# Designs tried in a protein design run: designed miniproteins, single chains. Part 97

Each design is a single chain, and the fold is of that chain. pLDDT is the mean over its residues in the fold that is shown.

## One batch from the design tools (miniprotein)

Design m3364
Fold by ESMFold2-Fast:
Structure m3364 (fold): chain A 88 residues (1-88)
Amino acid sequence: MTTVDIVKALDERYSEVAEKADEKEKISLGVQMLVEIALGGKEVELLSVEQAERVIEKLDKYAEENPDTSEEELKKKIIEIYKEELEK
């Protein structure tokens, strides 16, 4: 997928899920959907709000340290961070 396709898919799926979720649940659902997009649409386990916040913080830091990171490298990093939080 191109970056534009990923952003569109994330926005559409996030919007649909957000209609059904409490505000606190939206962050966990957002991270779940981001990881699912990175895995080509494969379903993954939902993280807690606290775990999802840590995933976002780690991704944000990685993006700031690596501004020219490729889409494929970002996908690998998202999956890596998600797995680390899931195993804790």
Scores: mean pLDDT 70

Design m3365
Fold by ESMFold2-Fast:
Structure m3365 (fold): chain A 60 residues (1-60)
Amino acid sequence: MREEALEYYERGDWEKALELADPHSQAAIRSTQEVGGGREFLETALRVVALGLEESRAQR
């Protein structure tokens, strides 16, 4: 995920955060909002998404 999207998320600018995020990161942002989670929850969700993408790419 782009660091810029994280910064907009922290500022409460969801529209900009979603525009700058890739589709997988957008899902993480929406899930964090549904749970009422803050920055730490979003960062964890983004790491999980990134690890999943790396694993799927490694499997060819």
Scores: mean pLDDT 62

Design m3366
Fold by ESMFold2-Fast:
Structure m3366 (fold): chain A 92 residues (1-92)
Amino acid sequence: MSEAELLREGVAIAEEELPRLAEELRRAVAGLSREEALAAIDAGREQVTGTLEEAAAKAEALGDAETAERARRLAAEAAATLEAVRAEVAAE
């Protein structure tokens, strides 16, 4: 598989996972203190958005504008999802 094919596959997998992100995150932090949960969410947001933005940059460098746009959209949607869960935890 080429680098471009691996990148497209990774973005497609991320698109499939995104609808479950909020519930998976709530489940993952359910046993943690508020402070631990907030720290975990903040670390996860940085990692997930950074990975997707890097994927977008690589896709763009390869001339795959469609995959780059999909990755940027996923980064924005993931960031919004993580921020929503963070707000729920902070309000507890």
Scores: mean pLDDT 84

Design m3367
Fold by ESMFold2-Fast:
Structure m3367 (fold): chain A 100 residues (1-100)
Amino acid sequence: GNDVWSHVQNTINIIQDDVNNQNSDIDQQVQDNPTSSTYQDLANSTQSTIGSYQIMQSNMISQMQENNVPQGNINSFQGQFNNIINNMQSQYNNLVALSS
C-alpha cells in the first residue's frame, strides 16, 4: 500500500543521511589518526553496517511485496538502496587498501 511505500521512502532518506554522516566521520578519523589500526577498525565497522543494511533491504522488499506496492516502486527502492550499499562497499575497499 501507499503507507508502506511512504514509510520505505522516509527510511531511505534517513539511511542516506546516516551514511553521509558516517562517511564524514570516517574522513575525519582518517585525517586525525592515519594508522593501519584506525583504517581496519573503520573497515570492520563499515562492513558490519553494510551487513545490517542488506538485511534491512531484504525485509523492506518483502514488506512492500506483501502490501502490493507497485513493482516499479520496488525496483526504484532496490536501485536507490543498491547505490547506497555500493558506495559503502567502495569506502570499505578503500579502507582495507589503506590498512595494507
Scores: mean pLDDT 88

Design m3368
Fold by ESMFold2-Fast:
Structure m3368 (fold): chain A 81 residues (1-81)
Amino acid sequence: AYSLEELVEVARQAARVLAEGLQRGLISREEARALIREMFRYLRSRLSPSDFETVVRAFLEELGRLDPELAALAREVAAEL
């Protein structure tokens, strides 16, 4: 099982991998949206609401630092959950 601190670090790493994948053209923006949606749905099903908010916030903050447009897309996905 992962601790909340470990999940926060994994979320930051996921943000870096997604931003890099999009920048290198390894994934499309549509694929990034689908991956983010699946990740958020999975986390929401496994975590308390407060832990989910903490992990998603860390993901969005890291993503916003790397790719503000992708972070905006991820915020839209979170709002659609």
Scores: mean pLDDT 88

Design m3369
Fold by ESMFold2-Fast:
Structure m3369 (fold): chain A 93 residues (1-93)
Amino acid sequence: SEEVRELLRKVGEMLKAKDYDTALKLIDEGIKKYPNNAELYAARGLVYLMKGDFEKAKEDFKKALEIDPNNPNVKSVVRFAANLLGVSEDYFK
């Protein structure tokens, strides 16, 4: 979806600005409209990780992998999170 791509671009800008609360609002609106989009859950997991909400991050990464286990963008974000936390990618399964 073009709308999801544009939303994720804006989320990336908010993450660079460390405006995590605005990023979460944008992602939550996206999930309401596209509840089965794996990339939105991966993005929300990343925002929670940056906020230190590791349990919420894990739940969102697990949801993203359940929706689309082979999505390269989801796998890339999960790998980044696993490396940052010093855990295996299997931690989020």
Scores: mean pLDDT 88

Design m3370
Fold by ESMFold2-Fast:
Structure m3370 (fold): chain A 65 residues (1-65)
Amino acid sequence: MLKEKAEKMKEEIEKKFGGVEIEVELRGDNVVFTIKSESNEKKLKAAHLAIGEGLRLGINVSIRD
């Protein structure tokens, strides 16, 4: 269940922000998103969206560069 939700979040965020790549890793009860982009602004926006969606879905989210 967590993997499917995390992969859906990845797809939605990548669809919203062009030029953003997201890698998903599950670590226990935590979902780690590695967000890569040439734009720091897009990275921050993608990270904020990921955290917000995690809170909405009850998922513990961590962000990496």
Scores: mean pLDDT 79

Design m3371
Fold by ESMFold2-Fast:
Structure m3371 (fold): chain A 94 residues (1-94)
Amino acid sequence: SDSQIAFLEEGLRALAERARARGLEELEKMYEDHIKELRELKKTKSDLEVFEAAAKSEAEDAELARARGDEELERNSQGLLDIAKSYADRLRSA
């Protein structure tokens, strides 16, 4: 799970850098806040709770990217959402 959480953090960091490069300050801040949230949740919550929280956050990221008209950031945020859901589903079926 540490490697899976690290993968999600790295993905969000790449998207935050792209949002910054595009002048999407609100979206950059949202990605940064979601990275911080994952790091805090990892300390006290189960892996399932962390991945469910990640999926919720990534859905919010995709919605904001759509609202800002950035189809690439919407698609990439949706990709991380699908990965987080996959991680959560694997834990539910184990």
Scores: mean pLDDT 87

Design m3372
Fold by ESMFold2-Fast:
Structure m3372 (fold): chain A 81 residues (1-81)
Amino acid sequence: SVVDLVREAYDEAIAALEAAGRLDEAARWRKGMESLTATLEKETDPVFIAQLLGIAARELEELGMDEVARRLREEAARLRA
């Protein structure tokens, strides 16, 4: 599911932040994941879901998590097709 894909991507980012000792940032990312997944569980519009995934992918790219961001972008492209 889209929720599981987002959770997997954010878990990888959170784990990387925790490994780097960036604990406060990891906690903020966990809160962001919870908010995003709660929104995605209620959303039925694939175009809007794709937009949310694009925003999440950008944030992951800014963190240097290009591989997990790519997975979200691929799902967003599938939803827009």
Scores: mean pLDDT 87

Design m3373
Fold by ESMFold2-Fast:
Structure m3373 (fold): chain A 100 residues (1-100)
Amino acid sequence: SSEKIQQMLASLDAVLAVFKEAAADPSLTLAQLRSTARGLLQLVTDDLVKELADNPEAVAEIKKLTEEALARLDAATSREEILAVVEEWAARYKEIILKA
């Protein structure tokens, strides 16, 4: 499913582009940006878990990655910290997809 992997990576890149645009929006509060990031991580994780249902090791790894990222989002006190958490999560997410 190299085509499926390419589609997943392209979808993640598109979602990241939208999030970066939201992070640059001065009308969004820190709480709203954090909520947007939390929703993004959860939705993308739920989709990946379904696609990797036959790979329990990859599912466990992505769930742990998202749990750690959500904890970091809750501790983040700036827009820059929130963006950094999302970007780091996405980079590690891509590594999991490419290994699966």
Scores: mean pLDDT 83

Design m3374
Fold by ESMFold2-Fast:
Structure m3374 (fold): chain A 130 residues (1-130)
Amino acid sequence: MLEKILELAEKLLEFYDRINRGEVPSKEEIDEIIKTGKELMELLKDPENARAFLEALSDEERARVFSTLILAYVYSGKIDEAVKVAKLVLELDKLHPFSKTARLNLASVVRFYALLTGEKELDEIAKELA
């Protein structure tokens, strides 16, 4: 199971790097990010899988994984799913705390999408992360 979690996370990190280089993801790439992220999110519902994920990835890598997924859901108009990802970030922070820097970076991303979408729950989650 850890091997599958790492495979999914690595794929999301690859998309993060491409977007960070200024590449605009296509609709097909957004759909692939969502598919990959949905599989990862489902696996992370298991506490043993969540712990393995938290132990295997750095704070920065975990922040990039979740930032990429939130971006893809917002761009697809799936705001409710973006909220679910942000809530999982809060739950995972309680199990294995992000560094202050990673938490602030995640809070900034979540707050940006709260402002873009008008979604109050994303704003509340961003405040919890800060």
Scores: mean pLDDT 82

Design m3375
Fold by ESMFold2-Fast:
Structure m3375 (fold): chain A 94 residues (1-94)
Amino acid sequence: MASVEEQAEEVLRRLEAAIADPSAFSDADLRRLVELAAALAKQLVEQGNFELAERMLEALRRLADTLRALGRDDLASHAEQQIAEVEAHMREQR
């Protein structure tokens, strides 16, 4: 089984692929990817790995911006909500 850090690096690669070609991903796949990335970012924060958590958060913000620019507003809003939850979690763990 992969470590949390190994899982996060794999999810980061998938986030970059989704940003480069969102059409290669279904709406369900993008939603699941966003939710998985947010869950891993929260776990990284709990482990004190703020550097990797912030990298995941940056990739999520870039994906949300890309989805918004493409008019995929429901997915962009979902990603923005997940980003807000990660940011709130980071503040509480300080």
Scores: mean pLDDT 85

Design m3376
Fold by ESMFold2-Fast:
Structure m3376 (fold): chain A 79 residues (1-79)
Amino acid sequence: ASTEEVEKAAKAVIEAGKEAGASDEVIEKMQLLVIRRAVHEGVDIEEAAIEAVREVLEEAGYSKEVIEKAVKKVRELLE
């Protein structure tokens, strides 16, 4: 992924995390997972962002409804 694509995905997970009411620490963890999966593991940037949001919010104990709303926000921001 390009630096521009990674930056756009990072902004998308920040906005989705904020709307979900996630802490700054949870949002930072999402950003680090996007970078790890997209840059180091070669995962598609949109897939990396969606999976990072799902995984981190689920680990933090958020409901499935909150997680799906955050995923929808990421998809909208990456269009």
Scores: mean pLDDT 82

Design m3377
Fold by ESMFold2-Fast:
Structure m3377 (fold): chain A 96 residues (1-96)
Amino acid sequence: DSLIKKLQNLLEKGSKEILEKFSAGDLEAARRVMERLSSELALRLRLEGFDDNVIQRIADKILETNKLVLKAKSVEEAENILKDGTDEIIKLIKEA
């Protein structure tokens, strides 16, 4: 029930849903999940008292990761991009 574990679970659940939509070839549904996840994470970080500069850095990393996922050539590539992106986002949250 630590904040970090809660945020990691949110990102892992969102990544799984993005990957499921990507695997189905539904890039529009994948984009909607990406937008929802980004909004939910930003709101949660703000409610937890994170600085706007930290929230913006995390938002930028999410946007970068999502753009790479949409350009991925395989499900395996998309999964690796999502995992790397999640790890970097959690690192940014821990270092804040």
Scores: mean pLDDT 85

Design m3378
Fold by ESMFold2-Fast:
Structure m3378 (fold): chain A 64 residues (1-64)
Amino acid sequence: VDTLEKEKAWLEAESEKQLAKIDEQIAAETDPARRAELESGRENLQRSTDVELKKLEEQREKAL
């Protein structure tokens, strides 16, 4: 199908995998400072992924 659709699907899947790994690390982490760092990283990853997904959606819409 569309290459941009494949890129979007791949990015979503990879982002979910990375977020799940970070969530596991947060759950296992006993140091509050380390946990806060992991949570910040998770938030940054989510924000960056959302921006890239939006960009791909706009490109796909324009490309028709």
Scores: mean pLDDT 79

Design m3379
Fold by ESMFold2-Fast:
Structure m3379 (fold): chain A 98 residues (1-98)
Amino acid sequence: DIDEAIEEFEKNREEAIAGPGGRELAEALALILEGKDEGLERLLEQLDGFEAQADRADPAAVARLRAMRATVEELLADPSLSGREKLRRLIETALREA
C-alpha cells in the first residue's frame, strides 16, 4: 500500500535525511505532502541535480530520474490534486521504472 509507504517515510524521516542531499529531499517531500507547490519545485531541482551526477552507464537510473521529473512537471500543472495524491503519483512513477 502506497499510503503505508508514505507513513513509513514520515516515521523514518531522520534516516531519510542522513545522506548527502537527504535533508533537502525530505523537506521537499514534506512540503508536497502539505500541498505546497514549493515542494514540487524543490524536488524538480533535486532531480535535475541527481541526473547531472548520474552514471551514464546506468540507463535505468537515468530513465527513472527523467520519469520522476516528467511526473513532477505534470503535478505542477494540476493544482486540483491533494499533497498526499501528488506523493502517491510520484511513488507510482518510481515503482513503474524499477
Scores: mean pLDDT 69

Design m3380
Fold by ESMFold2-Fast:
Structure m3380 (fold): chain A 100 residues (1-100)
Amino acid sequence: SMALTPEEVKELNELYSKLTPEERERFDRLRAAFDDAIIKGNGRITLEEAVEIARKYLTPEEYELFVEILKKHANEDGYLTYREYVKALIEYLKKIIEKK
């Protein structure tokens, strides 16, 4: 399903509120690009495409962190489903906040 659960909405909103304005701007652009790519990919994105989106919108340090998370959540065929992508987003936000 390409829909967030109420639990995921709450968690994402809480984590997002802890970001700096600059981190939120990058995250918003990243998320918009991923949502568009996954819709066009019929509910999935290749790891390669996900890595290129991360490279485009994140700082070098954020990019390295997010790529490791993406690789961990990608399936054996080199794709992320919407569910795997949501898990990667939540883990990424948790790790960015942990760095503060």
Scores: mean pLDDT 86

Design m3381
Fold by ESMFold2-Fast:
Structure m3381 (fold): chain A 74 residues (1-74)
Amino acid sequence: GRYPPEYYAAAAYLHEVEGFSQAEVGRILGIPQATVSSLLRNRPEDLDLSLGIELLIEIGVKELEEAVKKVVDK
């Protein structure tokens, strides 16, 4: 796919475990909602969701705070 495995894992984790909408996941990851929908539909069945947690930590609190603020402010 166009995105590395950790983006598939992060999208799946935020949507399936945390319960965020596809639009909210897109804002948190800084990607379009259509991309989130594609990541979720084309998810590998053997995908390790812990890769998503590691990516979210690596992206850092600042980007997550900015993405969450943009969701809340709309």
Scores: mean pLDDT 73

Design m3382
Fold by ESMFold2-Fast:
Structure m3382 (fold): chain A 94 residues (1-94)
Amino acid sequence: AEALEPPPSMRDGEVHAVLTAEDRVVIFVAGLRSASDEEVAAVIEKVRRIIEENKDKPITFHLTVPYPELHPRLRAALEELLAELAKREEEAAR
């Protein structure tokens, strides 16, 4: 019922999802400043899983680090996922 903030204990590379009282999913993504391709792929996979489990709900992303500090591969994947979510919202608003 309070303002949604990322968990204080969230570490780089972690993904945490919260369901709001308005049935909206907020995905908190901790930035990866220095990570292997495998670690980046694992974060992307976790985000995709949350989206697939909640594809009937509005989804928003919240980044715990400034956007320019995100790993370039993670930024590209998040931009693609945001475009997919926008399309799903348009289809739901049909």
Scores: mean pLDDT 68

Design m3383
Fold by ESMFold2-Fast:
Structure m3383 (fold): chain A 70 residues (1-70)
Amino acid sequence: MEEFEKKLNELIEEARERLRAAGATDEQIDSFIEQLKKLAEGLKNAGYSDEFILEKLRIAAELRIRRIQA
């Protein structure tokens, strides 16, 4: 709920900064963040826990950052 939205926003901002540091363009960052938000909404609608959703988003962001750096 409120706590989930706060943690989601923190995760998104952290992902944005790390993607910029990795060399992603603003367009690539915005596109990926939109995908993360849609994934979060889909998992929330499917009834997954806030903890599970945040963990999956964190993993997705980490994989994307590593892919850009590779």
Scores: mean pLDDT 83

Design m3384
Fold by ESMFold2-Fast:
Structure m3384 (fold): chain A 108 residues (1-108)
Amino acid sequence: MKPLSPNALVVRELADKLGLDEETKKKLIEEPDLVKAIEELIKLYPEISEEDLFEAARKLVKLLMEAKEFSEEQIEKALETIENLPLPKSPEELVEVVQKALAEAYKY
């Protein structure tokens, strides 16, 4: 049986943390565009913190790299890259953090 995608896992965890209902969680999990999924989540829960978005970005990087069979050392370097980035203030900035971390990992 195919597990949920890394994007879907992160969206589900955020929705669970925010106490969203099951129908809303399912719709967000089924959204393939991470920016759109997070925009809808923020629309439903505007008090989501920059720290919550940052933790979501870190978890997404780790899950994406694990799915692509990167080494533990490469994952650690990508997470170190995220720690030096400013906190994301929007879904677009969260995606930029993820892309920057992945780009750094692909150099090695």
Scores: mean pLDDT 74

Design m3385
Fold by ESMFold2-Fast:
Structure m3385 (fold): chain A 98 residues (1-98)
Amino acid sequence: MKAKLTLYKAEDGSYVAKAELEINGKKYTVAAVGGPKENLEKLRKYFEKEADEIEVVEGADAGTLANLASARLLQIAYKDGSKDIEVEVEEKEIKIEK
């Protein structure tokens, strides 16, 4: 089974970890958003349209968010009976204007 973990860094010091998994032809997306409180709702709203689950953690660093998204991805995969998971990791910068 193939999974993709994307780590986003925003200019304001916020981070997003997005984990995507395909199970039986159905895509499932988990997002974890963290950083300064004033920016969290903006990031949550941006990813809300593409994520099945979103967790917001005030003050969390990139490592904490990656662990949260990955742990949830593994829980979903194990519930589906998947043992072997290949994870592709990608880093991106994100700019949300307005």
Scores: mean pLDDT 76

Design m3386
Fold by ESMFold2-Fast:
Structure m3386 (fold): chain A 81 residues (1-81)
Amino acid sequence: KYLELAEDYVERAKNLVRKNSPPQQAEQAIEHIDKAYQSLLNKDFDEFERHLQEALSLLPKELQNGVRGLLELAATYINAS
């Protein structure tokens, strides 16, 4: 199911952040990732992009492309569902 694939990509993004950031900074970035996913579930793509940008601003550039890619894949599966 597309929803299960979207959830998997979101969890992969959160795990990437958790493993590569200090715990306090990871928690803040993950909070924005969770809000981005909630926005996707409501089909609010403007709020999704806003929260995604907030999450990425908390991450080093090396992680930003990976996290963005995973969340954009989640968005494509939610939009297709």
Scores: mean pLDDT 85

Design m3387
Fold by ESMFold2-Fast:
Structure m3387 (fold): chain A 72 residues (1-72)
Amino acid sequence: SKLIEEVKELMKQLPDTREAAILHATATVLIAGYEFMQKLIQEGRSPELAQKDLELLTKQLEELKEEIKKYL
């Protein structure tokens, strides 16, 4: 998705610091969760619950994107 691409692009701009490493690790986990929920929806496995989790992860990724921007 566009949001995931934007987060990945911002992560490439992070400096080589401990704080940036934590932001990078957080983004990696959230992206993996998002992609997993998308897969569950595509496979028809608990699509209502997966959709709800996808919406929550989208919000968390949007918040993380703004946090990364403040750090840059």
Scores: mean pLDDT 84

Design m3388
Fold by ESMFold2-Fast:
Structure m3388 (fold): chain A 80 residues (1-80)
Amino acid sequence: SDRERLIELLKSYDLNEKAKEELIAVLKDPNASLEEISLAAIKLLISNGLSFSVEELEKLLNAKSVEEIYEVVEKILKEN
């Protein structure tokens, strides 16, 4: 699933443990909304001091699927 792909991506990077665990917990919760996942992902990026554009932030806030969140997060992690 796209949720599992995002969890594996997060585990492959040395990230802030608290923010990483929070996003993974939301991704494992079948009742978590797309908005909750997006906000937890934004919190992860900010907590790790990662550089991203306003356009990338808007893509996360307006994401229509976990796949779209994955694509933006993967790009940011690879570019930092």
Scores: mean pLDDT 86

Design m3389
Fold by ESMFold2-Fast:
Structure m3389 (fold): chain A 70 residues (1-70)
Amino acid sequence: MSVNELARAAVEAIRAGDAAAGKEYVDRLLEASPDKTVALAILHDLAEEARRAGNEEMAAYIEERRRQVE
């Protein structure tokens, strides 16, 4: 999967309430992304999407991953 495909899969998992799949796609996205700046931007957008979906577990997980990448 490309970084964009992984980001989309993460959004779909977040909206479905599948935290296990969402975390896996986020981790795979970070492994696939060679550019730290691009990874941080995608994680920011995914965290906002998780908050909009009411998925606090995914929002917290993504924010923790953002701190680790920074």
Scores: mean pLDDT 82

Design m3390
Fold by ESMFold2-Fast:
Structure m3390 (fold): chain A 82 residues (1-82)
Amino acid sequence: VPATERPTPDEVAEKLKEAGLATDVTGDQIQAVMEQYGVSIQGFDGTTLTLGVTNPAKADAAKAALEDLVKGKLTVNVVQLV
């Protein structure tokens, strides 16, 4: 079902800027955190950013890094991918 493409880091950064939550965060910064911790964006509803992780040992570090990047203005939720 092609109806829910995962949002890109650039799309998340643009939505954060449009919402006035974090105007200085770039898609490149979000992408760098995702690559560092091996996580993918699963969804974004304007208040909660949902990440998928394959290594659960990296979940807390990835969550903390993204919450720091957005200065605590978003809730970051992490789900384990099989």
Scores: mean pLDDT 73

Design m3391
Fold by ESMFold2-Fast:
Structure m3391 (fold): chain A 86 residues (1-86)
Amino acid sequence: LKEEAIELGRKAAEALASGEKDYEEFREYLEKANELMSKLDPVEKNQAKTEIMLALQKGAEEAKKIDEKFAEEAYREAVRSLLSVE
């Protein structure tokens, strides 16, 4: 479960890195990752959130090279989504 959540979060980050064209894919993977994280204990949940946040930060840096405003807005959406899992 934890590794599956992290893998989905990494896929969301890859979609984010591609910019606005893959926004729906980013959103879908992030939603699936959050669903799996909701089933984890608090320790595993925090570990998964940390790994996913690191991947999303890297994805956002790549997205900024394409569209900075989109990258900032999508990253903020991701942070809010991850924080809502608790």
Scores: mean pLDDT 82

Design m3392
Fold by ESMFold2-Fast:
Structure m3392 (fold): chain A 62 residues (1-62)
Amino acid sequence: TDQLRQQVQQLVQQIQQSVKQNTPEAYLKAAQSYRQLAQQSDGGVREQYLQKAKEYEQKAKE
């Protein structure tokens, strides 16, 4: 349980750092991190992470 919480916190921190860079590559990294969070989650939480991943993938294409 503690290991999963640490992994989630690390991924969230990576996402925050990537978003601050405001580059297409950083947004793609953020999307990948959200997809990893989705794999560790279930139900509605998983769907929320997948939605955020798609949003960042779209921002990377802009």
Scores: mean pLDDT 76

Design m3393
Fold by ESMFold2-Fast:
Structure m3393 (fold): chain A 75 residues (1-75)
Amino acid sequence: AAPSREEVIIEAEATVLIGAIYFAIKMYPKNPEQAKADFEILEERAKEILPKLKDEKLRKKAEEAIEEARKAIEA
């Protein structure tokens, strides 16, 4: 259906979250402890946002970012 204002805001938040996750991955080799701590906060935030996100492509992108971060940081 047509996106609501609330849906637009959730999509914007998801987009920023994806960027923050990739930034944590990029910073991991320079500061592993901080990147791991930051990712734990971002992963918890994702649990709040993803169930509200109706855009399947954006949700898939967020899930892939989380998987990539887990592989890079928790390996």
Scores: mean pLDDT 82

Design m3394
Fold by ESMFold2-Fast:
Order: sequence, then structure tokens, then C-alpha cells
Structure m3394 (fold): chain A 83 residues (1-83)
Amino acid sequence: MDELLEKFIESARKGNLEEAAKTLVEIAKKDPGYLFKNKDKILPPLIGFLLVASLTEEGRKLLLQTQVEIAKIMEGKDEKYKP
């Protein structure tokens, strides 16, 4: 998990929104509770990612897709069936 968190932070720093979103989804798939249990570690890089992604249309779409994917995981849905 720490490696995935570092990968997310690095991708967000580099402005690689696609890799950052993909890594965030991988964290949610591996441990859905991790985002809530470790909110103190997640919130700072997540806020940065949200700010950067909100600056572009492609970034906003990526955020929506990532949110839907994580929400489906949290509800116990199979992520491969996301629209």
C-alpha cells in the first residue's frame, strides 16, 4: 500500500493525472477502507490531485470516472462493469 500511495503522489506531482487516477483505483481495489483509515495521509495528495485535475476538461472526466469506480468498489460492485 505505501508503494501505491507514493506512486499516486509522484504521478500527481508530475501532472500525470491518468497514472494518478489509475493508482488511486488500485488502492481502493486492494483495500477499500485504506482511504478512510489513512485519511490524514490521503487528504493532502488527494486535494492536490483534485485541484490539478479540475483545471482541465480531461482531468475532470478522469475524476468522475475514478469516483464512480471507487464508489462501485465500496458498494461491492465489480469495477469492470463501470459505464
Scores: mean pLDDT 71

Design m3395
Fold by ESMFold2-Fast:
Structure m3395 (fold): chain A 85 residues (1-85)
Amino acid sequence: SELQKKAREFALKVARILEEELARDPSPEVKQRAMEVTLLVDEAMRAAKAGDKEKAIQLMRKAAEHVSPEAREEVLKLIEEFEKF
């Protein structure tokens, strides 16, 4: 579905952000944040696959809370793009 395609696009862009953060700072703290964000994005992907756009957005917003402050604005803009779809 188109909802699944948009959710996958979000997931790929967030994965790139996490890879860039880990490349700059491979600390245990950054690794833990990346894992928490990945789990929430995976849950959002499952919600989108089930057709639950609202739940997908809620999970994406939770993921944004675990991303670094510097990356948070970029992730929030990606969520806004997904919401407008």
Scores: mean pLDDT 86

Design m3396
Fold by ESMFold2-Fast:
Parts: C-alpha cells; sequence; structure tokens
Structure m3396 (fold): chain A 90 residues (1-90)
C-alpha cells in the first residue's frame, strides 16, 4: 500500500522529463533539474513525503514565474502518478 522508493524515483524522473520537454525558459529548466535531483535523492532514501514537500517548497521559493509554473506542473504530475499507483497497491 506504500509506494516503493524505486517506483517513486521512476515517477519523479518521468514527471521531470515530461515537464522539461515542454519548458523553454533555461532558468526554469535548471531549477526543475535541481529540484528533481534532490527529490530523487529523498525518494531513494525512503523519504517519499519529503520529496513531494521539497518540490512544493521549491515552487514557493522560486522568483521566476516560468520556473514556478514548471515546478508546479512537475509536482502535480508526481502527485498524480503516486495517487494512481497507491490505488493499484490495494
Amino acid sequence: KDISPETAVEMIEESANEVLAGTKDEEAREQLRRAAEKAIQLARSGDIHGAIDYIWDEVLASKNPEASLALEEFRLRVHGRMYEEAQKLE
């Protein structure tokens, strides 16, 4: 019923890659890459909730509107994937 660290890492990587493919602003791309790297580290250590919270903190901390939008899209995609996976672990 809990998502494995390996599955969480895959979901974060897939979500980050999807958002990066649609992001044109280079500062937003760099912020998204850094946020994804840290979230992956947290998820790999088993802190899946901390990974999601970290992404949200980065959304709030960003001073670039394009980066805030990209990070929020990233957060929503990760959250959606995790919700769907949790439903399958019934």
Scores: mean pLDDT 82

Design m3397
Fold by ESMFold2-Fast:
Structure m3397 (fold): chain A 81 residues (1-81)
Amino acid sequence: SRVKELEEKLNSEDQKVVLEGLKELKRLIREGKLSDEEINRLLSLAQDKVLNDKSASEEVRKAFLEAEVEDGLRRIEEVLS
């Protein structure tokens, strides 16, 4: 349910909804509430939406990059633990 709601937010034509989805994605990654498969799917969806859309705001692009960094840090911490 949460993953489906997040996919719907990331697919929105409203940049504010996409931004909120990206912030929620980052938070859920940080909190360890998503599987690796779910994270990969959601980040791929966000990448298509943000990087291939020339109308995407700088704020939206930054939020996407922050979500990717959060996933990267999580994976590094897992290896170091």
Scores: mean pLDDT 82

